# Designs tried in a protein design run: designed miniproteins, single chains, continued (5). Part 106

Each design is a single chain, and the fold is of that chain. pLDDT is the mean over its residues in the fold that is shown.

## One batch from the design tools (miniprotein)

Design m19904
Fold by ESMFold2-Fast:
Structure m19904 (fold): chain A 99 residues (1-99)
Amino acid sequence: AEKAVEEANRLALRLLNDPSEENIREAEEFIERLREELARTPPYSKEAIDLGIAEGIVRIALGVYNILLKNAKKYLEEGKIEKAKELVGEEEVKRLLEE
């Protein structure tokens, strides 16, 4: 659905501009919701194509951010706080240290 693509773009931009575990979780929940809808949607329909595009957009953004977050966590485990800040920013590093 057209609205799904619009929502995917908003979630992707949110992950890129304001990364957080909450935004990651919302993105993952959105993907699960899209997959449930896609399973009930006829193949080759415009709706199925739109749902697939929406999933792709969010998965790409989530994949990029998850790689950065994973590397930042490893740097924090090694005591390399400045390196972690370079990857995900100061606010996210603060949050990861508080856990």
Scores: mean pLDDT 77

Design m19905
Fold by ESMFold2-Fast:
Structure m19905 (fold): chain A 85 residues (1-85)
Amino acid sequence: SNLVEPKEIEEKLKKAEELLEKGIKEKDKKLIEEAKKLAEETLKKAKELLEKAGEGASQDVKDFLEEAIKRSEELIKKAEKALEE
């Protein structure tokens, strides 16, 4: 991508996914909560970047941010289900 922000979003999503998988495997609610928080922060940033990008952004950047939003929402849902007692 032509923007630094997409790389940061991807790295945060990867970290959230790794924390969630580890938290589920180890039944560590704190890791699951950390993964959820990171996914929520990433969702907010991806939405803000998509709004700021507006009509002037390349389609590749828009597609990336829309997928990042979707991935973040799925991570939040998975974390919420994993936190059910």
Scores: mean pLDDT 82

Design m19906
Fold by ESMFold2-Fast:
Structure m19906 (fold): chain A 61 residues (1-61)
Amino acid sequence: SPLERARRALDGLIAQAKATKLTPEQRQELVDAFPSFARALGVPDEEIEALVKEARERLEG
């Protein structure tokens, strides 16, 4: 489903952020870009809000 694809993409971004030691600014850029990416995958707006909250929590630490 679009939601499952978005969650897998988020998991990949988190893994890359940890592996590459991204700066706080670079992590914020990923959080800022994530809603557009999720919408492009077909995730409903109601689910995007929850995914962005999860992405912010997990990427910003």
Scores: mean pLDDT 79

Design m19907
Fold by ESMFold2-Fast:
Structure m19907 (fold): chain A 104 residues (1-104)
Amino acid sequence: DLVMREIEQIVDLLRELEATPEQLARAEELLAQARAGKISPEDALLELQRLLVETIERRRAAGEELSEEELVLYGAALARNDGINDEKIEQVRQEALARAAARR
């Protein structure tokens, strides 16, 4: 299941970005509940998106630099969770490619 893989990847990313113990515990609970079928994977992913945004914003507020690539990957992951966001996925992808090409 692609959605379950994305949930696992977001939980791993939260660990790498040093999310708070409370945020990480919530993320692991959401993963466990989705695996147990207690909540839909889609609902778990939406809540994990909020935790990731909070972690990113906290890191930026603390003066830590996040790469543009990490922000673009996050945007693409968000867009994939909602069919309404397919247009946003393509826009984010095109912008990332344009920036990569401009550096050549």
Scores: mean pLDDT 69

Design m19908
Fold by ESMFold2-Fast:
Structure m19908 (fold): chain A 68 residues (1-68)
Amino acid sequence: GAVTQLDNVFLELSKDPDFTVSRVGDTTLTVTNKGSPQKLIAATLKLIGEYPDLSVSLSGDTITVTAK
């Protein structure tokens, strides 16, 4: 389900020291990085492909992940 996928995203991305993952309420994560813009784009595309119950968007330097 979407909540389980959201928790998996939090755990997966938090293992990468270039990513800062924050919970915003109960259904949303924000992800920022201190790595390259290409790394952020690659992460966004991977999340879209792997987590079908989540809505994933990239705006500037921030990925927003929301449970559907």
Scores: mean pLDDT 80

Design m19909
Fold by ESMFold2-Fast:
Structure m19909 (fold): chain A 62 residues (1-62)
Amino acid sequence: SEVILRVMAKESGVSLEEARELVELLRRGDFEEARRLAEKLSQKTGVPAENILNGALAAAEE
């Protein structure tokens, strides 16, 4: 969902492009790459990786 994606990006302090990449990785089942990207985004934003990942999962499931 574009709406959930935008909310997640804003709440996590990441760009829409970064949020979309994370959601795409989750939709493809690339969970290891998704976790690595969430950790990298966490280091940049200060938001816990698990919060970023959970937001992306919500967007992936709509």
Scores: mean pLDDT 81

Design m19910
Fold by ESMFold2-Fast:
Structure m19910 (fold): chain A 67 residues (1-67)
Amino acid sequence: KLLEEAREAIRKEDFEKAYELALELIKNGDLESALEVLRELAEKTPDPEFSERLRRIAEALEQKLAE
């Protein structure tokens, strides 16, 4: 449900809502879904600073999942 809501938010270009939903996924322990949302959000957002921040968060989650 949260993953689908986040993808719909990205489709509607509601990047703030998509980010909040990604944080909720992290809080719920769904790191894999959060990683998918953060990566897609980083690609779709027109804000280069926000995109770079999202990529760094995604990299941190990727490292955590590998352990």
Scores: mean pLDDT 82

Design m19911
Fold by ESMFold2-Fast:
Structure m19911 (fold): chain A 73 residues (1-73)
Amino acid sequence: MEYFESEEFQLDVIESLLRMVVSIALIEARRQGDEEKAKEIEELGKKTLEKIREANDVEEAKKLLTELIEKLK
């Protein structure tokens, strides 16, 4: 079976999505020359990732990712 419906697999997917969203937002901020926003994006992404890892819960991780996306546009 190729797909693991385990909590570990779901959390890995959420972390991958978080990194992608942060990378896109960071590239856009730096392209606009907004170094302050770029720093805030990096800090927000790091804090969100740490919270996801500490919670180790799929529903909380989904909520944290959604909140991050909303803050990043």
Scores: mean pLDDT 80

Design m19912
Fold by ESMFold2-Fast:
Structure m19912 (fold): chain A 56 residues (1-56)
Amino acid sequence: MKEIKVKALKDGTIRLSPGRTIKLKKGEEFTIKVDETRALSGALDDAIKKGLVKKL
């Protein structure tokens, strides 16, 4: 499992799993624990691509 520090660029939500959702507030910095499986990496990558968060 890899920890990635990110900054929220706008308000929104990232759903990592059925039981885990991250609420975003613009300007907030937080750490996402990403496993090496496609599902969690894909959710984070999609959020970056949409401009919801940026990798620090």
Scores: mean pLDDT 70

Design m19913
Fold by ESMFold2-Fast:
Structure m19913 (fold): chain A 70 residues (1-70)
Amino acid sequence: SVDKAAEELLKKNIEDLKKLAEKYPEYKERVEKILEEAKKKLEEGVPIIDVALEVGAELSQLKVEILKKE
């Protein structure tokens, strides 16, 4: 189902963000804010697919910023 696929995508994106923050501690505060915002949106009833896609977009943005600074 779409809901189950969205849950798995969100879980994977959260795990990837946490790993990124472990490797690059300077991004830890931004990662924590992304995760807090995602949690807030889920509590407000935003569809899980929309939250999963937004978290994925934030993850991609962080990866691009890291590549540009290295």
Scores: mean pLDDT 85

Design m19914
Fold by ESMFold2-Fast:
Structure m19914 (fold): chain A 60 residues (1-60)
Amino acid sequence: MEEELEKLAEIAEKAKKQEELLKIAEEYSKILREEALKNTPEEKREELLKAIEEGEKALE
């Protein structure tokens, strides 16, 4: 039974990984914005940030 408990723990870890993938999908949207800012020239970084802020206000 103890060996079966260890196998259950592994299954639980795999299930947790799938739930983390769902959370990563949401976090990835925020990380993508940061990566977009990094890939954008510094001059356009301020414009991109303002565009994002105005977009969020428009969504409100």
Scores: mean pLDDT 65

Design m19916
Fold by ESMFold2-Fast:
Structure m19916 (fold): chain A 65 residues (1-65)
Amino acid sequence: SSTLQGNKAINDVIDLGDQLGQQDYTRGRQQARDEADRLGRQLGNTLAMRFTGDQVERRLRQLGE
């Protein structure tokens, strides 16, 4: 898990991918870019789940009262 804010961690992964993409293509750099993309997607999914929970809570509050 990350101790950084979600937006900071996502930006770090994007920056890593961008830096690797600017260099000559190699198998090692391709693997690193794939890893950075995977981490970014996992972090994004975690944040989406938290926002989805908040939306559900709002609807339940509206219907329950």
Scores: mean pLDDT 60

Design m19917
Fold by ESMFold2-Fast:
Structure m19917 (fold): chain A 59 residues (1-59)
Amino acid sequence: EAQEFIDRLLAEGKPIDEIIKELRKKFNIDLPMPEWVLERIAESDKPALLKAAIEKAKQ
């Protein structure tokens, strides 16, 4: 569900900021991120970029 949504946006080349914004809107996700999001980030093609975006958002 949400994991598939993240994967799809990454595959489409969406910027990380847009992915985070869409997650917050669609799933009401607040930072710090839930464990399932962190797990999906670790499995993605761009885990470092997603982690950096989360770190930036929580500052």
Scores: mean pLDDT 61

Design m19918
Fold by ESMFold2-Fast:
Structure m19918 (fold): chain A 82 residues (1-82)
Amino acid sequence: EEEGWRRLLESVRRAVEGTKEMAKDNPELLKKVEEASRLLDRAEELIPGNDEQRKEARKLVGEAIGLIAEVLLTIAMDRVFS
């Protein structure tokens, strides 16, 4: 299970890094990407813990994914509506 969590975190962190590069010229979007990174850091701290802590880590990873999706949607919408 910890190995599965490690792979998930690595995948999400790669997505965060790619999104950060896409958002580098937009301070508001960068703030959201940095928040996603902080959520992943908190999730990583909880993974070695008990089932309840791993449940919270799962929620935090979901929130981080949501923030990255919001940033990507904002970039896409800006291009469509500009």
Scores: mean pLDDT 81

Design m19919
Fold by ESMFold2-Fast:
Structure m19919 (fold): chain A 74 residues (1-74)
Amino acid sequence: SAEADAALAKGQAAYRAGNYEEAITWFEKAIELDPNNKAAHGLLAKAYIDLYEKTGNPVYKEKAKEYLQKAAEL
């Protein structure tokens, strides 16, 4: 959908800027609009990995694993 594509594009722009928390919110919006969007699940997982590397918070590592698994099933 155009709305899901727009959310994905905004997420990618935030991710490229290093704004991982903002990227996560946009990728979550893309998944809300298109639950089967494999790219959005993969990019969300990637953003969580980068946030884990930056913060050391293990919750982000768990979230990354969850979304990688979901992406693999799509």
Scores: mean pLDDT 88

Design m19920
Fold by ESMFold2-Fast:
Structure m19920 (fold): chain A 60 residues (1-60)
Amino acid sequence: SKEEVIERARKLLEEAEARGDTFAVDQARQLIYFAENAQSDEELEIVKERLDALEAWLAA
């Protein structure tokens, strides 16, 4: 759901802030904005794909 996508983005923001990763912080903030403003399931799927990429970045 949209709420789950926003919550996931917020958790990644907290992780990025804890690591001091400014790039990841900026990416997470953008993804929260895009998720909140998503008008379609297609837009929400794009946000999910970008969250997967951000999660992989933070795991490296």
Scores: mean pLDDT 86

Design m19921
Fold by ESMFold2-Fast:
Structure m19921 (fold): chain A 83 residues (1-83)
Amino acid sequence: SLIEEVEAAVREAAEEGDKAAKEVKELYEAGKLSEEEFKAVYKEVGELLQKAAEAAAAGDIEAARKYIEEAAKLLKEANEKAK
């Protein structure tokens, strides 16, 4: 069903986001990201994850998926920029 497909996409995006978050933290601990860059990325990611939670609570699973994907993309972009 569409709901099962959206739930699978949300889970996959969350797993990707977790991996990217760990890698960004490792880059920060290695001194490859400034404190300002780290804080900026995590603030924006936090805002997107809050929007995802609000959308999910409202039953808008599609919007929740998009916000989680956007958060994961920002984490990946921060990781790539730090290399």
Scores: mean pLDDT 74

Design m19922
Fold by ESMFold2-Fast:
Structure m19922 (fold): chain A 73 residues (1-73)
Amino acid sequence: LDPEEIEAEIAELRKKAEELLKKAEELKEEAKKLAEKNPEEAKKLKLEAEELEGIAALLKAMANYLEKKLKKT
């Protein structure tokens, strides 16, 4: 296990999480715009955004786990 490779992995996981959170925010804004015109589609977009937020949280948890391992190695 190479510390440099672990640091690169942590950075990549955090970057991917941020990209997913940005996408989720875009979907939530689109859902707000659709709420009056198409409430069913708005609900679908909100659920999709929540799913992306969940995946982002998982990626952040993995990055935090790797960071703790790196510091205690």
Scores: mean pLDDT 83

Design m19923
Fold by ESMFold2-Fast:
Structure m19923 (fold): chain A 61 residues (1-61)
Amino acid sequence: SVQTFLRYCQGETTLTTEEVKEISERLKKNCNLDLSQEVPEDQLCQLLQICQLPPEIVLPD
């Protein structure tokens, strides 16, 4: 959920592997970014800031 992702960005929780895959796929589709597999999961929040996208766009409801 969006709340879980926001907590993750604040360093309060961790994401599941399924959530990481979902977020990565949505970032690729919505930002047109060439996201390499070498991008750490903990940098997903930084990528959202670079693309200026709200977390709601990259996570399903």
Scores: mean pLDDT 60

Design m19924
Fold by ESMFold2-Fast:
Structure m19924 (fold): chain A 97 residues (1-97)
Amino acid sequence: AVTKIEYTSIDDIPDGTKISSISGSSKSGQIAADSAARDKDSGQQPGIIFNHTFDKPQTFDKKIKDSIKNSFKNIPRLKYIALRRADSGTIYVIKKK
């Protein structure tokens, strides 16, 4: 499947979306998306704060939304979070407000 990067607000991601990986970057949405697109947890790259591939796809719900909001609040250098859809090549990129 072709990887598609979609810049979006956290509130525009449909509840119930299945997420296979998440990454956070201090540098750019592209760097975050490239990290989230990898098949396994990659070693730290310049500008990557965290990267995680879930063993089982996680449901995008209030708990994940609150976790993302808390990550932006608690990690001052975090500027972008990327979420990879489990059911498509789409990667959502959320920019810190």
Scores: mean pLDDT 79

Design m19925
Fold by ESMFold2-Fast:
Structure m19925 (fold): chain A 58 residues (1-58)
Amino acid sequence: GPAAELEKKKEQLKKNIEKAAKEYNIDKSVVDEAIKLVDEGRLEEAENLIVREIIKKS
């Protein structure tokens, strides 16, 4: 159902965030904030936060 699909998207985004954090050496405080946003269902805000950090490192 919709709740199960949201939980799957949250898990996938958390995995992607952890992978990006390792590849781009993103600060733990930023990673922790992004994971918190994912847990709150704020997926777009979490993704935007990580994208901004990747751009800074590129």
Scores: mean pLDDT 85

Design m19926
Fold by ESMFold2-Fast:
Structure m19926 (fold): chain A 106 residues (1-106)
Amino acid sequence: KRKEKLEKEINELETRVRAELQRLGSVDEAAIDREYERLKKLDVFTRIFLLVAETEAALVNPGDEKRRALHLILATLRLAKDYLNEGKFDEAESLIKAVREALDLL
C-alpha cells in the first residue's frame, strides 16, 4: 500500500541520517524538535527553500553546517510522517523527494 511504502522510505532515510549524525558527533533531539516546530508554521515552498539553502551551506562549509542540514532533514521527515497520518500522500512524497535530493548532495 502507498502509505506503507512511504512510511518505510521515511524510516530508512531517518535511520541513515541518524547514523551519519552519530558519526559526526551526536544527535541533538532538541534541535530537531525546534526545527520541526518552526517548519510547521511555514508553507511548503518555504520549507523546501530552507532545506535547499541549508544543504548548499553544508556544501560550502561542512562541519556545523552539515550537522544543521542533517537535523533539518530529520525535522522534514517528521513532517512527512504527519502528512502520511493525514492521508496527504502527495505532500509526503514531495518532502521525501526533497530530502533524497539534499542527501545526494551532502
Scores: mean pLDDT 79

Design m19927
Fold by ESMFold2-Fast:
Structure m19927 (fold): chain A 117 residues (1-117)
Amino acid sequence: HMERLSPEAIAEKLGLVTPEQAARSGRDLEVEATEEQVNEFIEALKKESGYEVHIVEADSLEEALEKMREIIKKSKKPTLVIGIAKLSDDEYEIVVALGDENGNLVAEWRLRVKLKK
């Protein structure tokens, strides 16, 4: 968990996850959401973070994680990295990672989203 920014608390506030899911979260949550709800969540993370924010888009989780790790390692200040991995036409994985000024990963949170049709 991020002390100043809790991705699970923001997801709960926006109705993406239940209070029970938020309380048990760390990684590997799966939800159904609209594209608009996903965009609202990402914008909320960017606005409430208070950190330098980087967005990574990729066509696989592996590619997203590699790009995110490189950003964290190269950063010389605390930074928030949001990875958006397109897994299929209607399935995405959102990864929220916090790195410190020494390039260490401090926290990581994941949400798998199936788009409502």
Scores: mean pLDDT 75

Design m19928
Fold by ESMFold2-Fast:
Structure m19928 (fold): chain A 73 residues (1-73)
Amino acid sequence: SARERAEEAVERARAAAEEAEAAGDREAALRAGVAAGLAGIALGVGKVVGDDEFAAEMAERAAEAAEEAVAEG
């Protein structure tokens, strides 16, 4: 479901932030951490507004940003 996709995206973003922190890359950790926060906000907005598909799309983009921050660092 769209809700499950949003939850998966939040987990992906969080994993990316944790990877950057473990690597000691402060810049990548901050960038990935911000993106993980945005993924969580997207999930929360979907819960409040009831637009789970839009929330999933936004959370997935945030997860991609978090993963990109780690890959570029």
Scores: mean pLDDT 81

Design m19929
Fold by ESMFold2-Fast:
Structure m19929 (fold): chain A 60 residues (1-60)
Amino acid sequence: MEEAEKLYKKAKEYAEQGNIGEAVRLLQEMVKLAREAGAPISEILKKVTEIMKIIVEARK
């Protein structure tokens, strides 16, 4: 989970910067690692939704 958490933080940073491509790439990597670590689907969905909201807001 620690590696997935690092990827989540990086994805959030890129999303806030408006770098959508890198944010999505890191988010996909985070989801992959979180699933491999046995994280609950609900927790993964929460993190995905959070980043997607930031991406939509950053498009302004």
Scores: mean pLDDT 79

Design m19930
Fold by ESMFold2-Fast:
Structure m19930 (fold): chain A 65 residues (1-65)
Amino acid sequence: VTKLVAEDIRLAAIGFEQGVSVTVRHEDGRLVVTIRGDPAGQEAVAREARRVAERLGLPLEIRFE
């Protein structure tokens, strides 16, 4: 639980730094990351989201808006 919360906060912080909006949800044993903003910021957050999902061993769904 604590590790999941820390990674969610980390993704949100990276999104803020990149000027994009990030919403993280844990649905049916998968990590769902919604990223809204410019393409460069979306790619930066998507790259980190992939690393987080790999570290947690969870399937990842990325949504770009």
Scores: mean pLDDT 78

Design m19931
Fold by ESMFold2-Fast:
Structure m19931 (fold): chain A 57 residues (1-57)
Amino acid sequence: MLERVKALSPEERALLKLRLSARTGVDPADITDEWIAENMSEEELDEVLARYRALRA
């Protein structure tokens, strides 16, 4: 999981941090790649990225 997060673009990682921030109340700047990997399932990651990529295509 962590390897997948680290392989994402900076924009995609920022999106995941914003989503987790909205859900948890933690500041996006305090959300690490490791924290994303621990608090987001592969299914949720794939869903969020698929929606984002579809909107950006």
Scores: mean pLDDT 78

Design m19932
Fold by ESMFold2-Fast:
Structure m19932 (fold): chain A 85 residues (1-85)
Amino acid sequence: SSIAAGEKMAELLELAAELAPPEAAEYLRRLAEAVRRAIEALKAGDEEALRRAEEEVRELVEEAERAGLLPAMEEAIREALEKLL
């Protein structure tokens, strides 16, 4: 389900934040929080809250890309995924 997939994604992002450099970790934590807000909106059937959470995720990814942090975030996510497998 979308809820279960989202919960697993948030857990992965939280683990990745523990493995990342501080600046990348901050973005990964913010991304995990935005994903959890999207899950809460889905559970509540709140389409407006879901749209806002999805927009927040998109904006955070764009900010991280502009800051040159995506490679560090991707590396941390890969390491987190390897630990879970």
Scores: mean pLDDT 87

Design m19933
Fold by ESMFold2-Fast:
Structure m19933 (fold): chain A 70 residues (1-70)
Amino acid sequence: MEKQLEAEVYLALGLIYLAMANLDYQKGDKEGAIESYEKAIELFEKAIELGHPDAQAYRDEAKKKLEELK
């Protein structure tokens, strides 16, 4: 249960950063968006390590968005 709860926490944090990155992108804050996407990717990667089934799809989406900004 602990490992599953940790995976859920990392996924939730990643989703918060992903949402912040999308808002920064929409506002034209490219630097803020890049920072938040990078943090989201890191958090999703931790969720993947802990076995969260949804984390890979969100990580790949965040990576795709980050690549568009570089």
Scores: mean pLDDT 84

Design m19934
Fold by ESMFold2-Fast:
Structure m19934 (fold): chain A 81 residues (1-81)
Amino acid sequence: SAAEEAALARLRERLARLGFSEEEQAAAVDLFREAVATLDPSRPEENVARLVARMRERAMPERVQLLVYLEFSELLASLQA
């Protein structure tokens, strides 16, 4: 969706500005896309919990986790409007 592509573009730009590698950017983008593809609109709280758990399992840097979380939360809010 346009909202998903906008969120992905913002995520990539912010990660690049903070000096994260192309590999770290790709990992964040792939996880974000996976979270969107497995999104259940009937379980909004579980979607966020699942994303956080997956980021922890992959031992992603805390700043990357925060940026992915913020973009995903904003996307979820836009889908529930």
Scores: mean pLDDT 82

Design m19935
Fold by ESMFold2-Fast:
Structure m19935 (fold): chain A 61 residues (1-61)
Amino acid sequence: SEAEVKALREEINAVQRELAAIEERWMKTGEISPEEAARRAELKARLVALRRELEAAEAAL
């Protein structure tokens, strides 16, 4: 549905912004905490899953 596609796009954007913030801090400081590294891995996995869901939802329109 249109609503599902919109929700998925908004969630993908939110995940990408959080990932960018973590990676920007890492690039500036040269340091990443174990907690941030775990969160980054979680967000990357979630992004892959969300992109697959978005592709399927868009194909159904």
Scores: mean pLDDT 86

Design m19936
Fold by ESMFold2-Fast:
Structure m19936 (fold): chain A 67 residues (1-67)
Amino acid sequence: LLAASEEALSPEAVKAFLEEALSRITDPEDQEKLRELLERAEEMDLTERAAAVIYAAVLLSLERAKK
């Protein structure tokens, strides 16, 4: 997802990905972090959006692994 193309890091794509991650994360602390990223997605530059997507993907994977 992240490395697919610059289009994958558009504000719209990032918001969609964060929304999906948020719907699957059950930890309140992680949910709050994802909501903050989602709220700021349109204000973020490419580097910040890339970091947000990586963060969400890692969180989702770690939550699955810890379960």
Scores: mean pLDDT 73

Design m19937
Fold by ESMFold2-Fast:
Structure m19937 (fold): chain A 61 residues (1-61)
Amino acid sequence: MEEKVKEIAEAVEKALLERALTPEEARALAMQLADSLGVKVEVEILEENGVVIAVRIRLAP
């Protein structure tokens, strides 16, 4: 479970390094990856001027 969460977090962080993501884009990417890995997650997004600065991903309760 935590290993899959780490994979999702790393993929989203890599996407952030490649291009600017809106909160909606970052959340959609994280949710798509979570669905493909068969895990439920909660996504916390830190944004500035509508652009994602950081993302935190946790297992859903």
Scores: mean pLDDT 77

Design m19938
Fold by ESMFold2-Fast:
Structure m19938 (fold): chain A 55 residues (1-55)
Amino acid sequence: KRTFARVKATLAALEAPSDEEARQVALDILMEAGFSKEEAERFAEKVVKLKESIK
């Protein structure tokens, strides 16, 4: 389910120690769930921005 993959990617990225690692983890989870590379990259960038905003 696409919604579940997005939730998992977001939580894993927020727990990642660096922004680069957060982006990579989100990409891996989303692509494994069947998202295209473009969709996964776009969502991963949004999650990294969210992580940045809470600093």
Scores: mean pLDDT 78

Design m19939
Fold by ESMFold2-Fast:
Structure m19939 (fold): chain A 93 residues (1-93)
Amino acid sequence: EEADKYFGKGLKADIEGNYEEAAQNFTKAAEIYEKEGDLERAAMSYLAAGEAYFKQGKFEEAIKWYEKALSLDPDNEVARTLLEEAKKKLEEQ
């Protein structure tokens, strides 16, 4: 489906260091997965989008997408750790 294609484009962009393109594609994939009721893949895709924003130094956007991932998967320890890290980065600025 379209969501898998956007997720794949996000992965390719991330590997190439194109973090803005990666974030856009992961966000698009997440929105489609969420609309389809695939909350697990939606949460993973929102987490990936947050990581791409974090790599750009866009910590406010990273926090937004990590919180969205946690809203769909509250037990995600990786997302909780990354959210805490992004919040610390904002406080250091």
Scores: mean pLDDT 87

Design m19940
Fold by ESMFold2-Fast:
Structure m19940 (fold): chain A 107 residues (1-107)
Amino acid sequence: SLRDVALELADELGLPPEVARRIAEILEELGVPEGEAGRLAVDVALILALFGVPVEKAALIGAQVARLSLGETEPVEGLPEEYYELAREIYEALQRGYGASTPLIKR
């Protein structure tokens, strides 16, 4: 369950379990799958919440990052355009920082 993944990471980050449960609830409502994409959505959402981003906003951004990781370029239903752009920037940064194969300078 996305809830179990969220609770485990929230404990490691020192976040309240209520934050983890709310994020997992929103991700499940949005149809975010379990597995690699679901873990990525949870990771992004909890890190944003740790940074002080509101839980609901953090979860929507995490869900959008997960969709992009699956090659799905359409916005999460009802997502504001500004959240989509932020999710895209986060996804691109993760690709660059997570050893996504360089080199960037021929673009």
Scores: mean pLDDT 78

